# Designed miniproteins, single chains, continued (2): the designs that were tried, part 64

Each design is a single chain, and the fold is of that chain. pLDDT is the mean over its residues in the fold that is shown.

## One batch from the design tools (miniprotein)

Design m6191
Fold by ESMFold2-Fast:
Structure m6191 (fold): chain A 70 residues (1-70)
Amino acid sequence: SMQQDQQIVDDFNQKSANGQPVSSDTVHQYYQSQARLLRQQGADPRTVQLLEAASQGSQKASDLSDQYMK
């Protein structure tokens, strides 16, 4: 839901502002939720695509790191 996506974005921004550590999964969720919110608001498709790519890149980087460190 839009409310849930907004909550995820707000939570990430609060943690970032307070200097709290965030995981790759948290960053992935942030970009994914932000992309959904912007899409629903009719933002430029290129901006949405860039955020979706960032979300996928973060997840792929985390997966590769886990695979190579085991």
Scores: mean pLDDT 72

Design m6192
Fold by ESMFold2-Fast:
Structure m6192 (fold): chain A 88 residues (1-88)
Amino acid sequence: MEVRVSLLIEAEESVKDLKPGDKVTVKFGDREFEGTVAEVLSDKVIDVLLTVPESELDQLPKAGDEVTITLPNGKKIKGKVLGVRVLP
């Protein structure tokens, strides 16, 4: 079964130009997750929605982990995961 997951991420650079619905890629280790921006909470904090297999939930980044975000324009920025929520 696939599940939706919210990643709250603090970026090292401004993400204020992102909008809800924008597609981003979140890289953690050797894994890439396709995400959609749900909300831009501040200049550097975004909420990203992922759809992942339930069996892969333990392979997601945790709070405090570093990720690389690929923006819609192809630019890559570093971020830190602030929180992870599995959605209903």
Scores: mean pLDDT 82

Design m6193
Fold by ESMFold2-Fast:
Structure m6193 (fold): chain A 83 residues (1-83)
Amino acid sequence: EKAKKLAEQAKKDGEIGAEVAQEGKAKGKEGVPTYVAGQLLTIGGGVTAQIASKMGPEGKKYGEEAQKIVEENSKKGGGKAEG
């Protein structure tokens, strides 16, 4: 159960972070603080997803999904996002 909760939080953080980062990127200069906040949320989600993915099959499923969101955000940002 704990792994499931962590995976859910990681997924939400990753999704919100990616969305926020994309919104910030689209706004350019004015969006820089929003972009940074999104990046931090996505990175935090990635770390939590890695932890959850190691807790078992269920955690792996949700952790992989959250990791994909982190990866996509990093790809759009043009930088490395290590969790």
Scores: mean pLDDT 66

Design m6194
Fold by ESMFold2-Fast:
Structure m6194 (fold): chain A 72 residues (1-72)
Amino acid sequence: SVMEIVALQLRAIGLVTEAELNIRNRTASPEELREMLKEVEELIKELEKKGVNTSDLRKRLEELRKRVEELA
């Protein structure tokens, strides 16, 4: 349903935003960030199964992956 898609989108955006803030503020370990990235990827996959365009979320996820790699 449309409501289910909206809920999944809000959850995915919320987690990506939280990960971005945690990197900015240095409030999460690289391991914690990797677990957050896994959850975001699963939410993106669920949205894609429902025919939702996830291009912006995938770009944000790729940028987060690069930043986590830089943290070592």
Scores: mean pLDDT 85

Design m6195
Fold by ESMFold2-Fast:
Structure m6195 (fold): chain A 90 residues (1-90)
Amino acid sequence: SAEELLVEALKLLEEGKIEEAKKLLLELEKKYPELFDEPVETIKEATELLNYAIEVFVKYLQKNPEAKKYLDELSEKMKELIEEELKFNS
Protein backbone atom coordinates (compact mmCIF):
# COMPACT_ATOMS: atom_id res chain seq x y z
CA SER A 1 0.00 0.00 0.00
CA ALA A 2 1.03 3.66 -0.39
CA GLU A 3 1.24 4.23 3.37
CA GLU A 4 3.43 1.13 3.89
CA LEU A 5 5.86 2.26 1.14
CA LEU A 6 5.95 5.80 2.60
CA VAL A 7 6.61 4.57 6.17
CA GLU A 8 9.40 2.23 4.99
CA ALA A 9 10.99 4.96 2.81
CA LEU A 10 11.00 7.44 5.73
CA LYS A 11 12.50 4.81 8.08
CA LEU A 12 15.25 4.09 5.52
CA LEU A 13 15.96 7.83 5.16
CA GLU A 14 16.34 8.17 8.96
CA GLU A 15 18.82 5.24 8.85
CA GLY A 16 20.82 6.98 6.07
CA LYS A 17 19.89 4.27 3.53
CA ILE A 18 19.24 6.85 0.83
CA GLU A 19 19.47 4.60 -2.27
CA GLU A 20 17.08 2.01 -0.75
CA ALA A 21 14.60 4.78 0.20
CA LYS A 22 14.85 6.26 -3.32
CA LYS A 23 13.93 2.87 -4.85
CA LEU A 24 10.76 2.73 -2.72
CA LEU A 25 9.87 6.33 -3.64
CA LEU A 26 10.34 5.50 -7.35
CA GLU A 27 7.95 2.51 -6.92
CA LEU A 28 5.43 4.78 -5.15
CA GLU A 29 5.76 7.41 -7.95
CA LYS A 30 5.02 4.71 -10.57
CA LYS A 31 1.85 3.56 -8.71
CA TYR A 32 0.68 7.00 -7.42
CA PRO A 33 2.12 9.66 -9.79
CA GLU A 34 -0.47 12.22 -8.57
CA LEU A 35 1.41 12.47 -5.22
CA PHE A 36 4.62 13.69 -6.94
CA ASP A 37 5.03 17.25 -8.27
CA GLU A 38 8.71 16.64 -9.21
CA PRO A 39 10.36 13.45 -10.57
CA VAL A 40 12.12 11.55 -7.75
CA GLU A 41 15.13 10.98 -10.08
CA THR A 42 15.89 14.76 -10.12
CA ILE A 43 16.56 14.84 -6.35
CA LYS A 44 20.27 14.28 -5.63
CA GLU A 45 20.78 15.25 -1.95
CA ALA A 46 19.66 13.17 1.07
CA THR A 47 18.11 16.14 2.93
CA GLU A 48 16.14 17.20 -0.17
CA LEU A 49 14.90 13.62 -0.64
CA LEU A 50 13.79 13.46 3.02
CA ASN A 51 11.93 16.79 2.73
CA TYR A 52 10.26 15.63 -0.50
CA ALA A 53 9.22 12.28 1.05
CA ILE A 54 7.62 14.24 3.94
CA GLU A 55 5.74 16.45 1.41
CA VAL A 56 4.48 13.36 -0.47
CA PHE A 57 3.31 11.71 2.79
CA VAL A 58 1.55 14.96 3.87
CA LYS A 59 -0.23 15.13 0.49
CA TYR A 60 -1.32 11.49 0.92
CA LEU A 61 -2.56 12.10 4.50
CA GLN A 62 -4.59 15.16 3.39
CA LYS A 63 -6.51 12.89 0.97
CA ASN A 64 -6.52 9.86 3.35
CA PRO A 65 -6.77 11.16 6.96
CA GLU A 66 -7.44 7.63 8.31
CA ALA A 67 -3.81 6.79 7.37
CA LYS A 68 -2.54 9.15 10.15
CA LYS A 69 -2.36 6.02 12.36
CA TYR A 70 0.75 5.03 10.34
CA LEU A 71 2.59 8.02 11.88
CA ASP A 72 2.81 5.91 15.07
CA GLU A 73 5.14 3.51 13.18
CA LEU A 74 7.66 6.36 12.68
CA SER A 75 10.15 7.87 15.16
CA GLU A 76 8.92 10.75 17.35
CA LYS A 77 11.19 13.14 15.38
CA MET A 78 9.76 12.07 12.00
CA LYS A 79 6.17 12.15 13.31
CA GLU A 80 6.74 15.71 14.59
CA LEU A 81 8.16 16.87 11.21
CA ILE A 82 5.15 15.43 9.32
CA GLU A 83 2.61 16.88 11.81
CA GLU A 84 4.28 20.31 11.52
CA GLU A 85 4.08 20.17 7.69
CA LEU A 86 0.39 19.09 7.88
CA LYS A 87 -0.37 22.10 10.12
CA PHE A 88 1.13 24.62 7.63
CA ASN A 89 -0.42 23.04 4.49
CA SER A 90 -3.99 22.57 5.72
Scores: mean pLDDT 83

Design m6196
Fold by ESMFold2-Fast:
Structure m6196 (fold): chain A 88 residues (1-88)
Amino acid sequence: MIELEVVEQYSNEYFTLVTVKAVSPNPEEAKKEAEEYAKKLALELSKLENPELKVLTTVEGDVVIVEVLAYNLEKEKKELEEELLKEA
């Protein structure tokens, strides 16, 4: 049985950060479930349009810590708008 705990939740107009801790005798399965859960939670909490996700996972024995950052690259949005204006 994999125990999932939300350690940190932070959201603002620029990014959303979620940290999930999982404890299991099978850290590979715990990593998979924790990453999926953290990604889903970050997307649900994000106020950003089309957020990008960055995932950082740390494994220490039976403990898995997953940190997910949801962010928006304003530079990519500007480049896409410039290309749309150039091809239109």
Scores: mean pLDDT 74

Design m6197
Fold by ESMFold2-Fast:
Formats: sequence, C-alpha cells, structure tokens
Structure m6197 (fold): chain A 59 residues (1-59)
Amino acid sequence: AMPRVTAEATDAAGRTHKVEAVDGEIRVLESHNTLDQADGPATVKAGKKPGEFAHDLWA
C-alpha cells in the first residue's frame, strides 16, 4: 500500500496549493494566495475541489 503523501506547489498566479497523493491519484486539499503574505501571515482563500483546481495548476 502506498503511504499518503502531502506536498505544496505554487502556480503561475502565485497561489500556493496543498496537495495529497494516495494510491497514485493527486487530490487538492487547500489553496492559498501568497500575495497576502507580503505584509502579514498567509490568508487562506476558498478551497477548490480536486477537479476544479487542476485547470489552474496544470493547464
């Protein structure tokens, strides 16, 4: 059995995404806009569903 793997990626728009890989599939858990971190702590934006996020990161 493959262990659950969590990683972070930044897309071309400067958003940071937390993803999880399980059984060969990748799922998106959270999305963040990194621009808000310039003057303070990161602000969590509305999360995206796994299929919905794929177009922003990998399209």
Scores: mean pLDDT 52

Design m6198
Fold by ESMFold2-Fast:
Structure m6198 (fold): chain A 84 residues (1-84)
Amino acid sequence: SLEEKKAEALAGLDVAERDLEALRERAEKENAPEEVFEALEEGREAIERGRAEVEAAESVEEVEAVMLRTTGELVEVGKRVVEA
């Protein structure tokens, strides 16, 4: 159902947020360069947008499209963090 797909997506975003918070704490401890914190902030914003869009979605296909885009944005953030 749409409700079940939204719940699954939101749970996935909660996991992503916890992972991002752990990366931020590690970055602070390691005195990471500013570019890492900028990338992590972009990741946080992507998760916030993803949550809002999942909540507003009217079909399973819309939820899947939001999650595909959000996952792509988080992959790009992760690449910037490891390359910095």
Scores: mean pLDDT 88

Design m6199
Fold by ESMFold2-Fast:
Structure m6199 (fold): chain A 96 residues (1-96)
Amino acid sequence: MKLSKEELEAEVEAALGFMQIAVEKRIADRYLEQGDYETALREYENAIKKAKELIKQLEDFVKKYNSPLLKQSLDWAKETLKEMEKRYEEVKKRLE
């Protein structure tokens, strides 16, 4: 397959967005492990918002481009969102 410039730019955008979310999830996980539930909750909330925005962008990219990398990035982003939502709920229960 020949990749268009636009498809390559979409793949780069997806990679950068995923990296940012992965870093923020790691920061939230670290605060959770340290017992700082209030900070962990805020960090997960911010990461979840960014993950939802990335997923919407990736769904649009997947519709436009026949790219296995974009589809894989979408699947990974959805899995990461589910993990963060689960941890957010666990933290929320500890603060209630």
Scores: mean pLDDT 82

Design m6200
Fold by ESMFold2-Fast:
Structure m6200 (fold): chain A 61 residues (1-61)
Amino acid sequence: MTSEQLAQLEKLAEELKPEVEALLEQIKNSPPEEAKKLHEDFMAEWEQRLKETLGITPYKA
């Protein structure tokens, strides 16, 4: 992992933090079934994006 990749992850995390917090608050007020799906989908997308940034997997190729 390069220093630039680490900086990109940090920038992504900074943008994502307020979005995740807002999403969690929204989930708290949502029906359990919908909240669970939103959370799982978001976590799956985040994991894939993280792997792509680290260069572990190809860019959605």
Scores: mean pLDDT 70

Design m6201
Fold by ESMFold2-Fast:
Order: C-alpha cells, then sequence, then structure tokens
Structure m6201 (fold): chain A 94 residues (1-94)
C-alpha cells in the first residue's frame, strides 16, 4: 500500500533519483542530500536524520559496502519491502 512506499528508506531513494535523474547509482553523499530534502519536505524546520540513522539506512541500501546504491541494490531492497522488481524499476525510473 501507499504507506509502505512512504517508508523513510523508499522516500530517500525516490528523492535521490528525482534529484539525480541521469544517475542510475547513488553515492553516499547523494543519499545524504536526498535524506535532507525528504526531512525538509515532510518535516520543515526539524533537524535532519542523525549520522547513526543515515548509516543504518546506508547499510540497508548498500549491504556489500560498494560505495554506491546500484539498481541491483534498489531492486533487492524493494524485494525485502515486498515490492516487485518491475514496480521498483517503474517507481525509480530504472
Amino acid sequence: GEKQLLSPVMAILLKGRELHPDAKSLSYEQIREAAYEVTEEYSPGRPPFSDTVLDAFWAMMDPDNSGFVTPEDMIALGERLGLSPALMRKLLGL
């Protein structure tokens, strides 16, 4: 449902792809930027996610510590959240 797609991790991935439409893989810095924009959009004036929380999100998105969230990492994360590969590709423009 819509509420599952609005998880913080999915919101950050969607924002990262929105901010960097030509980049198929997202760096740690691009994920931090996306996390900041998500916080400003949904909770204006609140502090951004702590480094501990961002590191936890990064560990979920890049478990192999490649330095990037690849399309394959995004699909694998989607499967863990109950989303099909086809739906993830459509949502992220992959």
Scores: mean pLDDT 73

Design m6202
Fold by ESMFold2-Fast:
Structure m6202 (fold): chain A 82 residues (1-82)
Amino acid sequence: MELVDELLKEMKEKLPQLTEEQVEEIREILYELAKLLETHSVEEVFTEAGKKLKEFLKKFKDERAAMALAVMVTELVLEHKK
């Protein structure tokens, strides 16, 4: 998905300290949520996003990376809304 790749590029420029492992996990989460948006409501997608965000924060303990993920999820949902 082109939008996910664009969001990741912008985030890498603003947060160059993101590790390749963090970037790949964020990419996987965003692609999974993008697929859910095709078949589920926005509310259901945000519920799943919240769960993924908690798991990401627990795994990496990086609040900046977690906030970046939250912003990217918001942009993904807004671009999908008409």
Scores: mean pLDDT 78

Design m6203
Fold by ESMFold2-Fast:
Structure m6203 (fold): chain A 102 residues (1-102)
Amino acid sequence: EKERLVQQIGEEIEKGGEALREGDYEKAAEHFRKASEYLQKLADLIEPENPEASEALRKGSEGLLKMAEAAKEKDIEKLKEELGKIQEDLKPHAEAISAALA
């Protein structure tokens, strides 16, 4: 269900951010990886109705996996780069994503 996946994605991203603030990079990487998995499932679910939003979410999923890798390496520059890329990739599609999730 779309609502459950959205909640799970948000929860994992929040936990990942909390782990980063505490310096627990391994835990942060685990949460970003889980968020990526849920985001991929969400993309698959919405693809038939909105392929544009689905493609944007798939790019977001890839970005979250790269953030997880950067977190494991404690590469703060790469982590910030991947976060910024996710934000820029999703921003043009925010309305389409919101509509697909309604």
Scores: mean pLDDT 82

Design m6204
Fold by ESMFold2-Fast:
Structure m6204 (fold): chain A 71 residues (1-71)
Amino acid sequence: MKVKTTETEAEVDDKDAEFTYTVRAPPGAKLTLKNESSGETSTAVADEDGIATVTVKMKGGKNKLTLTVEE
């Protein structure tokens, strides 16, 4: 099983803003996006074309996001 982790930082003015990752991953790969700043977690699964989209809610100000892709 292949696991990849990507970290990013984003700053937003609105606490109701959302951040969306669109990634290419093996079909059926599980994606987990965590907002480390809020503790919120969202999951998605890559489709048969190897494309996955996962969205997490942001808090106002600086957000640290961690995306984990598991095959």
Scores: mean pLDDT 75

Design m6205
Fold by ESMFold2-Fast:
Structure m6205 (fold): chain A 67 residues (1-67)
Amino acid sequence: MKFSIEVKKKFIQLLHNAGLLTEEQKKELLAKVEEMSDDEFIDAVSAATGIPRENIRAALEAIEAAE
């Protein structure tokens, strides 16, 4: 399933609020989010946070389902 840009932006904000992303990492991800595929986004977030890719995907699915 293709995640919306709004779901991805919401997830970036949640990670920043949780202290898992620095302000610079948040800005970089937000600047690139519209240009990234779902897999590229998951890879970028995994690299920035150390969270496993499958956990990131599950979190994105949960956010989309709650919307």
Scores: mean pLDDT 82

Design m6206
Fold by ESMFold2-Fast:
Structure m6206 (fold): chain A 79 residues (1-79)
Amino acid sequence: MTPEQLYQRGLAAAKVALEKAEQGNFEDAALAARRAAVLLEQSGLPEGPEIAELLREAAKAAEQGNGKKAIELLKKALE
């Protein structure tokens, strides 16, 4: 898998996380966001680590029941 393929898969997973969060499924949103963060870090692209950190914060917010914060962070990660 190329760096670009890992990055695109990471963004796709982040988009799934946002969809789940908007549905109120914060458990699946957190899992998808954590998966997205791993893929973006593994990509090795310069923007990867920054987006991954936003996704981890989104996952944490979702796990804590802060759905508004989770959705805001997921939208920011996807820009």
Scores: mean pLDDT 83

Design m6207
Fold by ESMFold2-Fast:
Structure m6207 (fold): chain A 70 residues (1-70)
Amino acid sequence: SEAVEKAKEGAKAALAGDGKKAAEYAAQGRRLSNTDEAEKGGALAVTYAGQGDGKKAAEGALRSAEAAEK
């Protein structure tokens, strides 16, 4: 799904240290997903990317992708 693809792109950006792109992709993934878990994962990814915590941002984005895939 598009939500899974956007969340995975966000995780890649976060791991590469691009917090702005990570936040943008996480926000898009959250918008495209109708699940509370995917929304929560996306929100965490955006929050931690904004704080410069790429590892936690990537964890949030991956959580969003996994929830959206189910």
Scores: mean pLDDT 68

Design m6208
Fold by ESMFold2-Fast:
Structure m6208 (fold): chain A 65 residues (1-65)
Amino acid sequence: MSREEQIANIKANLRALGKREGLSEEEIEAIIEEVDARVAAGASLRDAAIAGHKRIQELVEEKRA
């Protein structure tokens, strides 16, 4: 699998998870931008994906109060 395909899959998975958890499109796209910024800064695809998933979880927990 190419690096571009891996990045596309990470973004697709994060969008699907964010929609399932009830996040807005703006919140989801902000998370995707953070993933892109982390990758551009030299972070591994794994670390960028983990950070994206963690951010979705944080936003979900904030909404449950």
Scores: mean pLDDT 82

Design m6209
Fold by ESMFold2-Fast:
Structure m6209 (fold): chain A 87 residues (1-87)
Amino acid sequence: EVEEASQTLKAPASVLAKAAGISKSSVNSKEGALEALSRAEPTGAEVRLGVPLTETENGQTATGEVTSVELGKDGVVTVTVSGRVVR
């Protein structure tokens, strides 16, 4: 089963950093996670990680490749998972 693997996850940067494996140390603090992500692309540009996501704060599960990470205005990060998702 291969469907259009386009899932968008919204969560605090710390939750998404943990799920995406960006930086486990920054997950200890939402501020630290936000700073780490904002330093990568502080202009709010998309950041392509290529890291699989497993879970979010809302209990959502997304398995696939992360193609973009967008910094939110209130420090909420939007992560787009694209590619092939096999469940």
Scores: mean pLDDT 46

Design m6210
Fold by ESMFold2-Fast:
Structure m6210 (fold): chain A 98 residues (1-98)
Amino acid sequence: SDEEILKLLEEAAERIKEVVEKHFPQGVADKVRSLIDRIVEEAKARLPTEDPLEVAKRALERMIQQVALIAHFEGLDYQPLVEELEKIYREALKKLEE
């Protein structure tokens, strides 16, 4: 259901925000968390009118890509951050496809 897909997306978003809080400086972390919240809200608005699985997958990919991109430009320790994001991505994708 749309509700179940949204819940899985929101759970993935919270896990991504935990990675952000762990690795990013506080001021940047707040901005990245706000971006993640915006991506989830945009997906939520699209769920009733589009394929909900495709909406959720695109939102998940966008969250991962944006966090990784910002981490790269901030000069963060990229390797452990990307490994944590990739784990979240794989686990969320598996749950969405079940």
Scores: mean pLDDT 86

Design m6211
Fold by ESMFold2-Fast:
Structure m6211 (fold): chain A 66 residues (1-66)
Amino acid sequence: MSAAARTLYLAGYHDGKKAGEEGKADEESAKKMAERAYQSALRNGASEEEARAAGEGTYKGAIEGI
């Protein structure tokens, strides 16, 4: 994984985990959060690899925060 992809993964992971811990996420909303993170990264000029990392991090963080 590139340094940029790893950074986006970790940022998404922490944001997702916080949402899960605050009771604001379930499995369905975690998937929607991941998709939004992926699309947002692409709109901000991220590569496909970086955008996937953002989505994957967000999903994993949200699920682990529940």
Scores: mean pLDDT 81

Design m6212
Fold by ESMFold2-Fast:
Structure m6212 (fold): chain A 60 residues (1-60)
Amino acid sequence: DPLDAEIAALQARLDEIDREGVRTLLEKGDWEKVDELVAESKAINARLQALQDEKAARDG
């Protein structure tokens, strides 16, 4: 199912952002990069919510 594949890809991207953000903060204290990753995470969460709603509508 294309929706399941996209949801999985977005969840994998969130995991990658979390790992990158923690490393960036611990190694360099790069707050600007952390803010950038937070903004990307918010955008992904918004899209993920829309895809979850679409999946619920299709599967219900």
Scores: mean pLDDT 78

Design m6213
Fold by ESMFold2-Fast:
Structure m6213 (fold): chain A 98 residues (1-98)
Amino acid sequence: MEEQLKKAAEELLRAVERARELLKKGVKDKDKFKEYAKEAARLLMDTARKVSEVVPQQANSILSVAQQALELIDKNPYKGLALLLAAMTDMEVLARLL
């Protein structure tokens, strides 16, 4: 695997791990759940933007899903969470393909 692809895979996996920890904090503090979920969505968006320099099509797809999650968390938190989990899964799958 090329060094740039390996670094992108590592950044994707770290973002997923950090997003999982944020959601875990939200489960323990339900009043702050929306804040932690939005922070996780923004983290996935920032990571997708960085990785878009290496794998633009796949990264932009993940970015779109994470952005939709961020927009829905306040209005429909269950649907927002579902999209956030989908973006995390796509990011983990992408990391394995790099």
Scores: mean pLDDT 85

Design m6214
Fold by ESMFold2-Fast:
Structure m6214 (fold): chain A 78 residues (1-78)
Amino acid sequence: AITLAEARALRAQGEKLFAEGKYEEAAKLYSKSLQIMAGLGIFDDETAELYEQLAKALEKLGKYKEAELYKKLAQTIK
């Protein structure tokens, strides 16, 4: 679906920003991608990977408590 393709495009752009050290911008794009996936009722391995990527970005921003919550969500899906 076009909406799922948009979620994947946001994830890819977030990965590029993360590689550039733009962790806050990357986290925002990962969050938008996850919001689209949740709206579609998708909670699979792809969603778990997104939670892990968001957690990594949050760790880079010093948001360790938030990062731990998203890591646990990823483990629950897998």
Scores: mean pLDDT 84

Design m6215
Fold by ESMFold2-Fast:
Structure m6215 (fold): chain A 107 residues (1-107)
Amino acid sequence: SDVLVAEMAVVAARYYLRKGDYDRALEYAEKAIEISEKILSKDPNNVDAKYNLGEAHEILGKAYEKQGRYEEAAEHYLKAADYYESIGNLEKARQSRENAEKARKKA
């Protein structure tokens, strides 16, 4: 059930990101990270928790980029890429690394 709570937090973060409410997007993304890290502390190979961490860090990357905080955006995009790669989602990992490089060029 903690997986579902983390997924709901990711959905909320994405909703606020789309609405331009970046502070709430950060809040819910950070909540998803906290819950998902707790899941991984008990089950280090939990694919759902790693996927939710990837999604949450990508949302943080996008929110920081929208705020002009490009170095912080790049850092979170790279964290997202590492989580996606760890579960074999190479396409999302590639996209997140590309987003990190683009953010760094704006910094």
Scores: mean pLDDT 91

Design m6216
Fold by ESMFold2-Fast:
Structure m6216 (fold): chain A 76 residues (1-76)
Amino acid sequence: ARIELDPAKLEELAREIARLIEEEGYTPGSIADIVRLLERVLASPRATLAAIARALGLESPAAQRRLGELLARHRA
């Protein structure tokens, strides 16, 4: 299924993703870097949860589930 996000909420979503990356034991990039990464992935008509998770380095099934919940909260 295609993931559609509210552009007005991308910065808040990026902050929540940064916290998720930190909780999984990685160092997050800047909020601006995460926003740019999300914009690049979402510009693709094949944007999937798995593709976004891979781009962010979130490889665990638990991290991917949490990412899915964050994306669902920030849908348009």
Scores: mean pLDDT 71

Design m6217
Fold by ESMFold2-Fast:
Structure m6217 (fold): chain A 102 residues (1-102)
Amino acid sequence: MEKEIENIEKVKELVKRLVARLQAAKSVEEIRRVLEEALEELKKLPESGFVELEIFALERLLEALDRMSDEQAFQMVDNFVKGVEENLDNIVEKAKEALLKS
C-alpha cells in the first residue's frame, strides 16, 4: 500500500510537470514530444490501475493529435490544462481512497 501511494504521488508530480511543459509548448511538434516523454515516464512506474488509466488517456491524446489541426491541438491542450488544474487533487485523493479500501 505505501508503494502504491508513493506511485500515485509520482503520477501527480509527472502530471504537474506535463501541464507546465504543455503550457510552454509553441508548436504541435512540441506538444507531441511532451506527451510522448510523459508517456515513457508513466511506463517506467509499477503497473497499477491508476497508472494504466493515465497511460491509456495519454495514448488516446497522442492518437487524436495526428487527426487535429494546429488550432484544435492548442485548444485541446488548453482544455486539458484547465481540467487538470480544476480536478487533479480530487482525482489523486480518490485514487488513494480506492487503494485504502482495497
Scores: mean pLDDT 77

Design m6218
Fold by ESMFold2-Fast:
Structure m6218 (fold): chain A 118 residues (1-118)
Amino acid sequence: SELKELIKQIATTPNPSQETIDRLAELVKTTSDEEFLEIVKEALKDPNATPGGVYALIALSILYKKPSTALKVLELVEEYAFEKFKEIPDAVIQSLIDLARAMGKDEVADKLEELRKK
């Protein structure tokens, strides 16, 4: 699966190319929520997943998936990659909160604020 390969790449490799990011956005938009969540779960369970990769998966879910799917991504982050989430700079987490609120996904923003406080 091209989506599985690109999600693994963005999760485990720092500074992905703009071409990789653009292609990933296209695939995320067209992939089912169920398939997306399974691939995200595998990527978050990878011991080589980076804080930047966790950020990217959260951002993609906020931008291109419904709020309930983005909330499930945050639940997977808490379960499998919370140590890496904690390494994300506070200003970067604030940018995700601001993005979620700007998109009218307030419940996602609220969950991000809750996770940031833990």
Scores: mean pLDDT 86

Design m6219
Fold by ESMFold2-Fast:
Structure m6219 (fold): chain A 89 residues (1-89)
Amino acid sequence: ALSDEEKIKLIEEAIAKLEEQAKALRDRIAAGELSPEQVLQAADHQQQIAQQYRQQAQQEKNPEVKKKLTELADQHDAIAQELRALAAA
């Protein structure tokens, strides 16, 4: 099992890299590599990841771990919303 300190570090690393991953996905969409259906599938995937992190946050006792998981979930939801808007354009 991971310690709370290890969990916090991993979540912070995930948050730091998430915008880089989102940029790579936006670049692929701009290059025409993804259909609107594939962009919507990517949005659904991001929303599922957000839900998983929110569920994990509910199980955590450490307030800082809960907060970081919620922040990570919120960022995944924001990306899902962006992707849905791009698919609709």
Scores: mean pLDDT 87

Design m6220
Fold by ESMFold2-Fast:
Structure m6220 (fold): chain A 85 residues (1-85)
Amino acid sequence: SMAEELRAKGEEYEALGQEYEKEGQRKIEAGDLKAARDHYNKAATYYLQASRYYFLDEDSKEKGFELNKKYQELLEKAREVGRAL
């Protein structure tokens, strides 16, 4: 169904967001602040895309809001890391 296709796309982008967030944290631990900022910005973009797909599914709106919050949190993390550069 179209709802299943939208959820699958949401899950795909959510997984990408999670991977880039984890890699961003690894870059922080390695002292690579520029790479950390870039990875957090990519994670934010993927969470925003995931949020948009989940919002198109009436049964997934709560998850859409949660991922939109993650988008905002990752943008703030990227901004804070950028201030240290």
Scores: mean pLDDT 90

Design m6221
Fold by ESMFold2-Fast:
Structure m6221 (fold): chain A 71 residues (1-71)
Amino acid sequence: MVEVGTRAAVAPATVERINEAARYVEENPNPSPEDEVEYGLALMSVAVARHVGVDPAGPHRARLHENAVPP
């Protein structure tokens, strides 16, 4: 059941924040022992976003949707 608030593409700021978290994880694969804690927190942010119904890797996964024409 939809409860209003299921439009992640409408809020580019939200998508950008999630995309930055995903990029941070990819660009920092070699963290220090202490930085590993912060690295885990960044991974958790991406997991939480995915759980709430937002695709954190959606835009980075390259959604090849050429059919952008409304029905």
Scores: mean pLDDT 52

Design m6222
Fold by ESMFold2-Fast:
Structure m6222 (fold): chain A 74 residues (1-74)
Amino acid sequence: SPMETLIAFLRTLSPEQQRIFILHEVKLVEEDLKKGEISKEEAKEFIDRLIEAAREVGMPEEVIEEVEKKKEEL
C-alpha cells in the first residue's frame, strides 16, 4: 500500500532526515493548495497520511504537533 511504502521509506532515514522529509512534504501540499492544484479536503487527507506515518515510525511529538498545526491553518 502507499502508506506501507511511505513508512518503510521513513524507516531507512535518520531522525533528522525524517523531520526534513515530512516538513518538506507538508510544504509541497501547502504550495499545491495555494496554487489551486488540490482542494482543501485533499490537502488535509495528504497531511493526515504524513501524520499517521510519522506516528508509526516514532517521530518526536514536537514534529507531529507542528504538522497538525499546519493542517489546522489550511
Scores: mean pLDDT 89

Design m6223
Fold by ESMFold2-Fast:
Structure m6223 (fold): chain A 89 residues (1-89)
Amino acid sequence: TEESVREAEELARRAHEAFREFVRAIDAGDVEAAREALERIREIHERALELEREARERGDREGALAAGVAAGLAGIQLGVGNLLLRKRS
């Protein structure tokens, strides 16, 4: 449970960093760098969903909640990123 919470926190932090890189790339007009940053957020989102599933299967309610929050945040970032890419691409 502590391990799952720490992994979820790390995933959320990495997603935040990748989204900041995405915004900088969009502002610079670097569509390829923006796509790469968005792909990293997608991978983080997938791992967070997997972690949530694993935690639920183990009865780790705290780990499942933390992973669910991380997945939700990454999902929002992906949604926003896809909208912004459509406007710039």
Scores: mean pLDDT 87

Design m6224
Fold by ESMFold2-Fast:
Structure m6224 (fold): chain A 100 residues (1-100)
Amino acid sequence: SVLDKFEELLDKLEDLILRMYLRGLLSEEEFAAIQAAIKAAKAARDAALANGDSPQTIVQKVAPHVLAALDLALAAARRAGDEASAREIETLKQQVEALA
């Protein structure tokens, strides 16, 4: 479903952010800000699920928070000069936007 594909993208984002942090590409402040955006995405998902929203509506409500996390990660990757992480984030951003 669209929700299952979206959840896979969220999992990929969380894995990417952890890899960037472990490689020293994220400051503690950048990592905290990205984690806050991911937490907001999960809270929006839980609220939409509790409200009985359709899969498409859940994605539409959650996507802005995931995109916020991706934008923060992209800025950090570009600051660090990590073109590989920047490209992976740009690809994830396009995939999230296509589902929203």
Scores: mean pLDDT 89

